# Designed miniproteins, single chains, continued (4), part 47

Each design is a single chain, and the fold is of that chain. pLDDT is the mean over its residues in the fold that is shown.

## One batch from the design tools (miniprotein)

Design m13594
Fold by ESMFold2-Fast:
Structure m13594 (fold): chain A 85 residues (1-85)
Amino acid sequence: GEYEELVKKIEKFLKEELGVDVELDPNMSLEELAEKLAKIIKELSEKDPEKALKFIDYLIEESHKSKEAKELLELLNKEYSKLEE
């Protein structure tokens, strides 16, 4: 489905463009994916802010292409805010 393709695209981007060694389960919920991605963004923002911004820009672009990616970005913003508390 489109969600499984989105998970695959995000994993590929993280591995090939950002050098992040991560495995994403396409059977995980949107909420679980958002939590995992929020932690990755937090770690990237501390170690390599340019990579964090590149990933956020990628997710924003994807959010314009599908409703699932838009929902993921909204959930991710909520999860990231919790990590900054």
Scores: mean pLDDT 83

Design m13595
Fold by ESMFold2-Fast:
Structure m13595 (fold): chain A 64 residues (1-64)
Amino acid sequence: SSDLNAGKRAFIEKDYETALAHFTKAAAKGSAEAAYGAAVVYRQLGDEEKAEEFLALGKELEAK
């Protein structure tokens, strides 16, 4: 998806706010890869609680 690709580019550029906006949008559309991307960004920002939530979401989306 375009949101997943935009999130990946923002993450490479270390624009974590933009990366989160795109990854969370793609994850809401069912992208497990984007949910894992959001988890990595939240860990980088020190938000362990949200990182665990998105990791769990990614695992759930892969199970579907």
Scores: mean pLDDT 85

Design m13596
Fold by ESMFold2-Fast:
Structure m13596 (fold): chain A 59 residues (1-59)
Amino acid sequence: RPPVDKEALVAFVESFPTVSLDALKKFLLEQVDLSEEDREAILAAKSKEELIEVVRNLK
């Protein structure tokens, strides 16, 4: 496996007991206190990779 930041983020997301992108989005919106912009960014994500990028910024 190539040592890329994306691989670390994918591993983190894959550690979640989640099945679908929609389930991940709903969980984040319900469990995390987010700003309007962060909520829109999560909803706008069209793939797990885009969601991983948004999650990185939530740290």
Scores: mean pLDDT 60

Design m13597
Fold by ESMFold2-Fast:
Formats: C-alpha cells, structure tokens, sequence
Structure m13597 (fold): chain A 87 residues (1-87)
C-alpha cells in the first residue's frame, strides 16, 4: 500500500505540473479549484468516500474548463484511487 500510494502521489504531482505549465488560470478559478481540493481532503480524512467522489467530480469539472479534459480526467482518476486507498 505505501509504495502504491507513493506512486499515485508522484503521478498526481506530474499531472498537476503538466496542467499548471499548459494552463492560464484566473485567480478566481484557481481559488475555486483549491477550495474543491480542500473538500476532497476533508472527506478523505473523515472516511467519507461518497463525499470524496462528489468533490473529485467537482475538481475534474473545474479543471476541464482550464485544462485538457483528458488530463483533468486523469488527475480525477488518480485522486479517486488515493481516496479509495485512504478510506
């Protein structure tokens, strides 16, 4: 589990760096994405996988407005895998 979690965390960082490099994001959109990511973390910490899935869907939808939809979906899939391993 630890090695798989570390691999997923590294993949998430790589995808985030790629999105950040290719996207011009307004401060309002960046704030909305940050807020949605904080909700994912909160739900994972509470062990609420259903809440985490909903929050990840919100993050993916927001990212799809400013990034490649395929990259946004890939990041969402990695976040979901991390949430499932933590819950």
Amino acid sequence: MASELQKLVSQRRALQDEIDASSTISSQTASAIAGALLRVVAYVEEGDLAGARRAIADVTALLSTVADPQQAQALGDVLLQIAELRT
Scores: mean pLDDT 72

Design m13598
Fold by ESMFold2-Fast:
Structure m13598 (fold): chain A 81 residues (1-81)
Amino acid sequence: MEEILAAAEAHGRRLGELAAADPELAREAAERLREVAPTQEPANAEALRRLAEALELAAEGRGEEAVELAAETAREAALAS
């Protein structure tokens, strides 16, 4: 269990790092996730909204906060699975 949660957190952190490296792409991705979120089941919708928030932080130059939020979101999503 913990190994899977740690792997999910690491993947989320990597996504945050990639988003911080490309703020324009991060903004586009955040907008797309916000569009898709309402079409998903509630738990998935919330995860997508939190991920969109992380991507928006990256787009604003708040890369450390974006990485932390993306990692936390991925770990919580894995726990819910």
Scores: mean pLDDT 80

Design m13599
Fold by ESMFold2-Fast:
Structure m13599 (fold): chain A 94 residues (1-94)
Amino acid sequence: MPLSELEKEIKELVAKSLSDEQIEAIGRALFGESFDELSEETRRDITVTIVAAVAENLIRFSGVEAAVEALASLPGIGPELARRIAEAIAELLK
């Protein structure tokens, strides 16, 4: 699907901030058993897309701290990484 330049930048930022192991863990938590039926490329793409979209919308409508809390609740994301991702996305949204 065509993304705006900003949506693409946010998605790329999330992708480079998370390890493959973190992406797999997050995807399994979000999608359950059906996640393991997807190709590796689709697993990575869908997980990164959802994380990026949720973080962007939380920052836009609830603020950076809401995004930090939501990201820190995901498997493998600690509070320091969550804050780094949320603050970097907030900077792109300026």
Scores: mean pLDDT 81

Design m13600
Fold by ESMFold2-Fast:
Structure m13600 (fold): chain A 68 residues (1-68)
Amino acid sequence: SSLLDDLDRREAMKKLGLTDDQIDAYLANRKTIDWSDPVATERLIGIPLKTIIDVDVEVGLKEIKKAL
């Protein structure tokens, strides 16, 4: 991912009330997330799967807005 993508994700995660430690753990492990095993993913990074999805939606909406 670009550095800008990581910054957008950090901003979205802070808006959702995640701690800096949780955000750092997510960003460090994001590229190794196995989406075929969502339970293992949630256990690995300690963040609810719904919250991870909400982050992806927030970042995706920003990209769509920039493209309009």
Scores: mean pLDDT 74

Design m13601
Fold by ESMFold2-Fast:
Structure m13601 (fold): chain A 70 residues (1-70)
Amino acid sequence: MAEEIAERVKRLLEPIVGEELAEAVGEYLRKYQEEHGINAAFEAGLVLRAIGAELDGEVEKELERLKEEL
């Protein structure tokens, strides 16, 4: 489920970007699921996981860019 993806992304990002931003990402993905459906939220979750793993510290900037594209 997209909510499970959101929780996993949050847990992955928390040690990198901190608890507050990780929680915001989780909430963003949950809202994205409600608006665009499970498939879109699942793909967004995978993208955010990849950004978190590779960019370390730039997750906030990429998340803001994704919000502008929605």
Scores: mean pLDDT 61

Design m13602
Fold by ESMFold2-Fast:
Structure m13602 (fold): chain A 64 residues (1-64)
Amino acid sequence: GMMEKRKKEFEADVLRALAIMGEKVSRNPEARELYRKAREYADRGEIEKAQEYLEKGVRVERTE
């Protein structure tokens, strides 16, 4: 429905914004590539993959 579509669009917009910010502020080339992938998946509406690659980028930055 319209509400479900708007929720997915909002989630994709948030993930895309976080990925763009990560790519811009990161000094780690591996993390930057993972953030770029997260943005590409968010642009395609692949929310689960966008989240997965965003989390991978954060892990590379934190090494936790």
Scores: mean pLDDT 81

Design m13603
Fold by ESMFold2-Fast:
Structure m13603 (fold): chain A 86 residues (1-86)
Amino acid sequence: MAAEKLERAVEEGERAVKEVAEEARKAGTAPEEVIAGAEKAREAVIRAAEEALARGEVSEELAERAIRAAEEAAKRIAEIAKELAE
């Protein structure tokens, strides 16, 4: 269950980057709100991965992959939000 949730979070993060890029280019979202949302999502995935790893429900490799995907997604969203601020 926890492993499935982390795997889905990785897939969702990759899709979210594309969706946020498209939404950002429509110039409807305030940059600071986009960045805040990305940071909140990143923290949630990291906490979920750490909890699942501590309980032995996921491998270290899966936890690292989920954290890395969340960090990269947040970084990409922040870059797109900066483009919107221009």
Scores: mean pLDDT 69

Design m13604
Fold by ESMFold2-Fast:
Structure m13604 (fold): chain A 85 residues (1-85)
Amino acid sequence: SSELEELEKRSQEIIEEMRELAKQMPTGQRGLLLGRVGTLEEMHKYAIDEIRRTKDPKILQEYQDLIDLEEKSVKRLKKYLEELK
């Protein structure tokens, strides 16, 4: 569905932005964060595949809520790093 396609795009944008923000961190901490982002990317792929397989509106809603929370977290981290300049 168009809604799932939009969520998939948003998840990819979150992952890309987190990887970009990781470049502003010390090498050791950057590596750890990038590893966590890789795990998150795999979890997103799994969730999207499960939604496609089950077509369960409850799982879709739970994933949408997760994306909303992740976007807020990225926004907070971005603001924090900008204030450190």
Scores: mean pLDDT 81

Design m13605
Fold by ESMFold2-Fast:
Order: C-alpha cells, then structure tokens, then sequence
Structure m13605 (fold): chain A 58 residues (1-58)
C-alpha cells in the first residue's frame, strides 16, 4: 500500500542518515521505526535529517 511504501521509504532514509551521523545507533533506530506506525517513522526520519544537517555543518 502507499502507506506501507511511505513507511519503508522513511525507514530507508533515516537509516542512511543515521549511518552517517552515528552508525552504532542506525540499527536501533531502524528497528524502532519498523515497530512503530507511519507517523513515528516520519518523525524519526525528520530528526535524523536534522542531525545529519547539523553534522554536515560541523
């Protein structure tokens, strides 16, 4: 479904972001998103993007 695809896309994006910011936590974050709903996945993905932007800014 579109909702399921959106959730998987958010998880993939967050996982890639976390691998760049903190690889040790990437797997934990991925599992938490998989266990949650789409809203949770979107919120976590947004947070990982903010962390990546801050990290890239140095």
Amino acid sequence: SASEEAKQNAIATAYENMKKVDPEKAEEVKKEMEAGDLGTANEIAAKTRELLEKKEKE
Scores: mean pLDDT 81

Design m13606
Fold by ESMFold2-Fast:
Structure m13606 (fold): chain A 60 residues (1-60)
Amino acid sequence: MTVEDFKKVTPDGKSAQFMLEAYGSYVASKEEIIEVARQLRLSDETIELIEKEWVKGEKP
């Protein structure tokens, strides 16, 4: 990574945040929200962020 402006994680972070907010009221489990994200063809980075926020946060 040569550019400090290599913040590809920012779009992934926004996608993960949106998924957690949108599905937090409907999802029964972390695995279910991850499956939906995969069906939507979100990046592996976005899926990893969803996993981290679901495990770490009290408000997944």
Scores: mean pLDDT 57

Design m13607
Fold by ESMFold2-Fast:
Structure m13607 (fold): chain A 74 residues (1-74)
Amino acid sequence: MTMNQQAQDFNQQGSRLFIDGNFQDSVVKFQQSIDLDPNDAESWFNLGQSLQSLGQTDQSQQYFDKAQQLNPTM
């Protein structure tokens, strides 16, 4: 698999954990996605959503801003 495909796989794993209510582990998976593909705006956005669910609203806003910076058409 390419690094981008592995990043997408981690993003999908994070989304599954988020749906299951495991926000802490979803943050870990989205972070792993970003570590492989730091230009994946979707993973930055999903990381923000997970942190918002944990009550980390200030940090989540920074990640939403990063997602918008990477993909201004979002």
Scores: mean pLDDT 82

Design m13608
Fold by ESMFold2-Fast:
Structure m13608 (fold): chain A 82 residues (1-82)
Amino acid sequence: EFQKRRDELIKKLQEAYKTNPEEAAKLFEKYFKVDSDPKMQEFKKELIELIKNGASLEEIRELLRKYGVPDEIIDAILKIFS
């Protein structure tokens, strides 16, 4: 289940993103690489692309919703990228 892994990843990304958004993107890429689930790999690729390109909070929200992330978790993630 992705819920616990997602919450731990969010916490790590939140710390990294406050310091360096590029480092946050690298951490996200590294952590998702160890999970060989094809659905997670597609999600990872799209999310990393959005982060690298400085995507709007709305674009990130749309991607997270597309992959079935609950709205409360989406809101938590979007606060990282503000």
Scores: mean pLDDT 64

Design m13609
Fold by ESMFold2-Fast:
Structure m13609 (fold): chain A 63 residues (1-63)
Amino acid sequence: GAAERAALEAKGREAAAKARAILDSQGKPDLGERVAAALVEGHRAGDPEGAERRAVEIYLSGS
């Protein structure tokens, strides 16, 4: 329902904000935006596990 969708979007934004903060602190803001986008998209789609896998793949390829 709408509440479940809102919760997934909130979780995605929370994960994205943390990823941005961490990667920005490492001097990698562009990588942080890429990781954040993957987290937001995956959580919005109801696939938090897939979101995390994609975020890790982006991080490793950009590191």
Scores: mean pLDDT 81

Design m13610
Fold by ESMFold2-Fast:
Structure m13610 (fold): chain A 62 residues (1-62)
Amino acid sequence: SELEETELRLLVLELALGAEEFVISRMDPSSPLAKQNRASAERLRRQIEELREKIKKLRKEE
């Protein structure tokens, strides 16, 4: 179902965000690379929020 597929996509992105946050935690926070990785993590957080809202709508539409 679309709900199950969207929930799986959310899980994959949450795992990717966790990995990105782990990498950032191991870096010098002032480095240009850390800034780039923080921007990537912010993009992932936006995608996760969009999927969470989609799941919420799909659950209401049952």
Scores: mean pLDDT 83

Design m13611
Fold by ESMFold2-Fast:
Structure m13611 (fold): chain A 96 residues (1-96)
Amino acid sequence: SIEELLEKLREALEEERFEEARKILEEIKSLNDEEAIQKAEEVAAEVALKFIKEKRYDLAEKIAKLVLEVFKDVSHLLIRSEAILGILDIKKYIFK
């Protein structure tokens, strides 16, 4: 079920289990379902934004890059992940 995969993805990302998160994202990609991919990107973006609020910018960057790498063939769906990288660039420049 996609809902179970999304829950596992959120948990893996929040616990910094990036190899497990990659496998879950690859499983979601294999479904060839655009809505499922968009939901996975939304979950990943939410976790990355939480890390940004905690000033854990390296973890937010890892999440955004992981999503962009796994879903590279459907890049038009990855606007949130691209926006997160943009926020990180601004934060690194202005606030360090």
Scores: mean pLDDT 81

Design m13612
Fold by ESMFold2-Fast:
Structure m13612 (fold): chain A 79 residues (1-79)
Amino acid sequence: DAEKKFLQKLSEEFRFTDEVKQALLTRYPDLVLKESNSEYTVTMEDFAVVYNYAKKHKLSDEETIEVLKHYLETGEIPV
């Protein structure tokens, strides 16, 4: 499942809050999330904003990661 692979890759780059982890594991009980020591923490709100933007613009996994980093640093979607 491409979605599970993408979510696993995101967990390698970002630290998810327990709320995000529980939501993702509820949807995908077999999902393997990596414990990241990243300084970037993703909340449910951050995830929703960036993920919807990425899907609308058909971004790659790598492009989505870069957009998420920018959003967490600036509070804005890259223009």
Scores: mean pLDDT 78

Design m13613
Fold by ESMFold2-Fast:
Order: sequence, then structure tokens, then C-alpha cells
Structure m13613 (fold): chain A 63 residues (1-63)
Amino acid sequence: SKAVAEAIKSVGGDGKTASPGQVGSAALLLGKSEREALRAIIESRAKGGDVASLEQAEEAING
């Protein structure tokens, strides 16, 4: 969604890759529904081997 893309961009992410810290910061800018969308994006990226970002996103969404 637009909100998820803007949140990632606002924390310095390029929308394709994000550090664990950037994922956590982006998740804090979003409501629950938007956090689930962020998680889905990070899970898609983890298919390429970015498992650290997936773990960070899951922790931020569930916390």
C-alpha cells in the first residue's frame, strides 16, 4: 500500500531492501493492518535470503 511504501522510504529504505532497524522503525509508523502489509513485503524479500529483516518485522508487528 502507499502508506507502507512511504513508511519504508521515510526511514531511508529504498523499498526493495531494508536493514532490520529500518523495518522496525517503519513498522512503528503504521497501524496494525499496514504492519501486516509491511510483513508481507519483507517476507517476499526474504525469499532472496533477507531473513534478518523478516525476523525484525515480525518482532515489531507482534510487539
Scores: mean pLDDT 59

Design m13614
Fold by ESMFold2-Fast:
Structure m13614 (fold): chain A 74 residues (1-74)
Amino acid sequence: SMADEVIEEIDKYGEEKIKKYKLSEENKKKFEAFLEQLKAVARSRLEEGRPKEEVLEEAKDAIDHVINYLKKQE
C-alpha cells in the first residue's frame, strides 16, 4: 500500500542516520524507540487521509532534529 511505502521511507531514512552518526548504544536505543513511535504516528496520519508528502516531510524533519540533538550529547 502507499502507507507501507511511506513507513518504509521513514524507516530507511532513520536507519541511514543511525549508521552515519554512529550513536552511542544508549542514544541508539532512544532513537530506535523514537523511530518506532514516529512510524506509528505516521501510519495513523495516513489513515486519516493526510497527504503522503506532508507526512513524509514532517517525519524526516523530526528524525533530523532528534538525531542531531542526540549526537550533540555525545
Scores: mean pLDDT 85

Design m13615
Fold by ESMFold2-Fast:
Structure m13615 (fold): chain A 90 residues (1-90)
Amino acid sequence: SKEIEREVIRAAIKGDVETLKEILSKIKSTEEKVKLILLAGRNALSQEVVDFLKELAETEKDEKVKKAAKEAAKLAEENVNAVANAVARV
């Protein structure tokens, strides 16, 4: 749903790991979980979300969700590094 996607984007930007956990725990579809996990990774700006996605990649039982979590963690880490580099001299 578009509303859930918007909530995931906001939670990822804010570093609200608790909201991300709550949303993902309610999703029953593997395909929808993969979509939301990648969306979280693309929009994450904080180390807390990177750490959450790395943990998810280690603990997830579904291979598709596990791969999505690994990719999302990588995307989130790239975003966090980009933000850190941008503020290093201001």
Scores: mean pLDDT 85

Design m13616
Fold by ESMFold2-Fast:
Structure m13616 (fold): chain A 98 residues (1-98)
Amino acid sequence: SLEEKQKKRQDLRNQFDDAVSSGDTSTAYSLLNQLKPFSIEAARSMGFLANRPDLAEEIIKLINDMISALQSGDISTANSTQSRIDEVVKELQKAIDE
């Protein structure tokens, strides 16, 4: 169900946030790869609802950039990329609400 998918995504996201906070780039990399299909589905759904496919593609690009940063052990770049994802998500959510 959609709710089961949302719960699984949230559980993985909480584990990911803990890994990033502890500087465990290897665990964060593994978890973000597990989150990627859910995050892409969510981004595309939001982009469709907002009629902003450009913002959905930007989020997808940033997710891939974050995966690359975590793979290289660059927690600083991963954190700045997450901040950019959060900003694009806010813009996308605002477009849906307007």
Scores: mean pLDDT 86

Design m13617
Fold by ESMFold2-Fast:
Structure m13617 (fold): chain A 80 residues (1-80)
Amino acid sequence: EPPVPATRSIDLSAPKEKIDALAEDVRATVDTLDTSGLEQTYALTFTLENGKLVLTASPASVAEAKASVLAVVKAIEAEA
């Protein structure tokens, strides 16, 4: 069966240091990620609502998946 999209929210009202640390950790992970063994990759779309980052994951190519994660990281940094 086709993968079901998943949605999560991140509270950006957390202390800036925690948000910055999370952004750096995610960025480093994306930069070093070996996707050669993955059968399915997911792109993230996001909206910002009342200090929360709402993320939705949808099936996509590796390039789109990596680009979407980096876009989310930039959004988190901008709010922090």
Scores: mean pLDDT 63

Design m13618
Fold by ESMFold2-Fast:
Structure m13618 (fold): chain A 89 residues (1-89)
Amino acid sequence: SEAEEERRLLSELTQALQDLVDGKNMDEAKERLREIIERMRERRVSPRTLQTALDAVDQSLEIAKRKGNEEAVKVLESIRSELRRMLAD
């Protein structure tokens, strides 16, 4: 179902965000995030799912800033902009 697929995407997003802010496998985490965002765009996920994703990204952004992970901050700001763009459509 669409709801199950959206829930799976959010779960995958949460895991990739955790890896990114923890500095684990940064290149792999960046690629996974790119693929997840593209999948969300292609599937035209619900505004509710986009807002949940945006909230998770915003939380991860604050954690990355506190940790001084500048690379993660740049990636997360890019993703936040992309999600906001999708939400505006």
Scores: mean pLDDT 87

Design m13619
Fold by ESMFold2-Fast:
Structure m13619 (fold): chain A 66 residues (1-66)
Amino acid sequence: ISQQRREGWYQTAKGHAEQLLASGYSKEEAARLTENMMEAVGDLLSLSESMKEELRELARKATEDV
């Protein structure tokens, strides 16, 4: 996976987490929901389990960085 695609996924996860926090969700809830969203994106794109785990890690990191 290219650096550009990883950065895009990180920004997508961060934006999603920011919207959840703005909507009144806790950081714990925002992290869980963002991980679920990135997992669903991975399934839609038929990504491997290792790539889906990378997406879940990006979701956790993005939520921590908000």
Scores: mean pLDDT 81

Design m13620
Fold by ESMFold2-Fast:
Structure m13620 (fold): chain A 70 residues (1-70)
Amino acid sequence: SALERARKLVKDPSLSPIEASVLGILAAGIEFLKKILADPSTPEAVKEQAKKELEELERQIRELEERRRK
């Protein structure tokens, strides 16, 4: 999952402090959005927005992983 990948990357000692901070923020955002999606009281329109935001955060993690490989 995106959260697991972000948590693994944050533990990489080769990361710059800025990259580690960004990954930490992305991981926190993913956890927050997953809580919104898991809450049955959350309106469907809010869940749809949360899904889109989660996909965007997943994309940003993939871009950071790609940059890290170079």
Scores: mean pLDDT 74

Design m13621
Fold by ESMFold2-Fast:
Structure m13621 (fold): chain A 95 residues (1-95)
Amino acid sequence: SKSTKLAAETAIEELQKVIDALRNGASDEEIEQKVGEFVRKVTELMLRSDSEGRKLLNWFLKQFMEIYDEYKETGDRQKAIEQLEKLIEELRKKA
């Protein structure tokens, strides 16, 4: 729906900030702060969404957390960036 697509684009904008931090060589502490902000904003967006938008954003957040957990274990920034960019493409297709 149009509302789901708008929610998805807002969530993508917040994820882009995390990707930019990873690309720009930010510290792990700065990345953790950006991740915290992303999680907070996506959670707030879920509260304002209809049931379909909420399900989509919950799926998106779950996928993000799996990628971030792997990044914390491996330290592989390039792999994390590639996985997060693919996640953005998948979210746009589902919205």
Scores: mean pLDDT 88

Design m13622
Fold by ESMFold2-Fast:
Structure m13622 (fold): chain A 59 residues (1-59)
Amino acid sequence: SEIEEQRKKLRELIFEESRATLEYLLNLVQGKLTDEQVEEVQRIAKETLEIEAKLKELR
């Protein structure tokens, strides 16, 4: 439906915005973060995206 198409576009935009924001923040603090801290931040981001994808699969 038209609503479903609009929701898909909004979801994609939100994901792209979230990714860009996280990449921006990561770059901003990369010089002050240890490799371990960088890995932890990336892990949290990936886990969040995986949870979202899994929830989408469960209908």
Scores: mean pLDDT 67

Design m13623
Fold by ESMFold2-Fast:
Structure m13623 (fold): chain A 100 residues (1-100)
Amino acid sequence: MEIDGSLLSPEAREVLNKLLREVTALYREFEALDPTDIAGMEALRKQIEEAFDEAIARLRELAAAETDPATKAAIEALVKQIEEAKRELVKLIDERIAAS
């Protein structure tokens, strides 16, 4: 099911926007690292995981406090999408580290 961003609360939209900015910046740093800088890759991987985990925790809090069923369902669907995106990105990073 597609997530309709118009159903998200302003607070949930800000959490998503912040996560997208932070992860995009961190992933660009990861791509710019020397292929032999395993410690640097592991440090950025941790920062990316922490950014996702913070966003997921905040969105779960917003969903729990939400009284509108449609907005609540949209935030819960967004959490699931972000959890899937985290798994895929971490997998790509781990494969890159293993190939180094």
Scores: mean pLDDT 83

Design m13624
Fold by ESMFold2-Fast:
Structure m13624 (fold): chain A 120 residues (1-120)
Amino acid sequence: LRDVIREFLESLSPEQRAMLAKLLAADEDAVNWSLDQQVDVVYGALRNALETPPLDPRLPPVKDISTLSPVEAMETIVRILQILLDDFGGTLSEEELEQVKNLIKAAEEYLKKLQEEEAS
């Protein structure tokens, strides 16, 4: 799981990684954190969303985050970002809204790549 998160983050621009870390950590200083710290933030966000009650019914039911395939992990990351956009998009500036939408597109493209690798 951490390896697929790291590969996803490495596929992002520095600006996209900074935005993802800021959104998931709810900390503006997260934009300056190392790649390893950003991997820990994404992993923690997945664990909190899937294993910590109250569970969001919009997310897949998972008893243990270690059971997630790379595809399931990326599907969950995309859903978390979509939920954040739906719930908090109205509080974002036009520039921040564009950055979040671009981040979701990047996550969806990485998900497609993983799905194509599984189909092969």
Scores: mean pLDDT 74

Design m13625
Fold by ESMFold2-Fast:
Structure m13625 (fold): chain A 95 residues (1-95)
Amino acid sequence: MEALLRVGAGGNGVSATVVEGDPIAGAQKAAEALRKGGAENAFVASDGTALATIPAKNGGEAVRKAAKAIEQSGGEVLRLETTDGAGRALVRLPV
């Protein structure tokens, strides 16, 4: 399963949207991996998107930390593109 990580509202939030595989199982795996990686308030929203608050100096760092949390949980970072204020990552979720 693959998910797209993006900067959420306020620059310290990250959203994970499943782009390949089961959207419910993938969102739950993304939220769990982010929580284990030190994210605050990681949960699955009513629209099926995983949302997390990540302590970071800017949105780009938040996405980099989110991608690292997925990798540390047994996932893989497929693509990562960040600036200071913005970022996105494509990740393979843990099995």
Scores: mean pLDDT 79

Design m13626
Fold by ESMFold2-Fast:
Structure m13626 (fold): chain A 70 residues (1-70)
Amino acid sequence: SADEIGRAVDRYLLDHPELSVYEATVEVLKTEFGLDEETAERIGKRAQELVKQGLSPYEAVKRAVEELGL
């Protein structure tokens, strides 16, 4: 679910504070959720854009996943 993915990325960033939301989102989606590179990158780019607009990493990732119909 979008909520589960958002929480997974939020936890990953806590352990890897050097990564951008884009980088963390792509890694988590590929390794934990088995998504392909193209889909993971589209979600990661959208999430990073939403973070720049003031959303938390969790909210940004959840929104990006929901917008892309996953």
Scores: mean pLDDT 87

Design m13627
Fold by ESMFold2-Fast:
Structure m13627 (fold): chain A 138 residues (1-138)
Amino acid sequence: FSIDILKDMPEELKELMEQLFLEIIHGNLEKALELVKQIKELIDSDPSLDKKKAYELLGEVIVNSALFAGTLQPEEREEYIRMAGKLLAELNVPAEIIAKALRLLPRKADRQLVLDEILKNRKFSDEERAILEAAVAA
C-alpha cells in the first residue's frame, strides 16, 4: 500500500485518509470510525469533488490499510479484516462501490468476513446483497 495513491486528492482529504490509515494499523476502531465520518462529511460537502471516485478511494484506503496491518501482525489479521467491514458499513454508499472494495481482498475467506461485518451493521435489498455476494465469490 502506497500513500502516493492520495497525491491527486485535496490536501484536507489526503490528511484525513492518512490519519485513517494510521488508526487502522494501530487497531483503533473508534477513532477510525470517527475519521470515516469526517471524510464522508468532507466528500459530501465539497461540490468540486467527484464523489464516486472519492468514495471508491476511501474504500480502497480502508481495505488496503487492513491488509497491510494484517501483514504486520499476522496473528490479528482476522480482526483487521473485520474492522475493514465495520468501516465499510459506515460509508452508506451504493453496493457497487462496496463490491469494488471487496474485490481488492485477495482471499475469498477475507471477503466473506468483511461482508458478514457489513451485513451486521447495514441492511441491503436482495438485489444489493446479490451484488455483494458475487464480489465475494469472484
Scores: mean pLDDT 85

Design m13628
Fold by ESMFold2-Fast:
Structure m13628 (fold): chain A 135 residues (1-135)
Amino acid sequence: DRKGELLTHILAGDSALAAGDYELAVKNYELALSIDPNNVRALYNLGEAYYNLGDYEKALEYYEKVVELAPDSIGAGAALFNMGLVYYSLGDYEKAIKYFERSIEILKKHKDNPRAQELLKQAEAALEEARKALA
């Protein structure tokens, strides 16, 4: 049962990610994506695992796929925020600002959702820090 295999790999990846075993998380999410290439949860969490491994190019690739698959979702807002954090970590404050602004624009469309409200506060704080770093 392919759906059972998919779920097993996602849960194993989630457990590895929570434990800080980012290499094991990558392996399990890649196996999940071999079964369902457009699984938004696996793509997002794989981006997070690569970010924690310092593989910023791959982190950006997987976050971009989340934005492409679900462009107006809270998940897209979260992916854009994390893309901003990637550019901030690289010292590219100009790009970090642009991605944080895009994240804020999407998250403001979901103003009645508590998760979007919390992420919006984080994105607005990160935008302020990136602007201070650029000045």
Scores: mean pLDDT 91

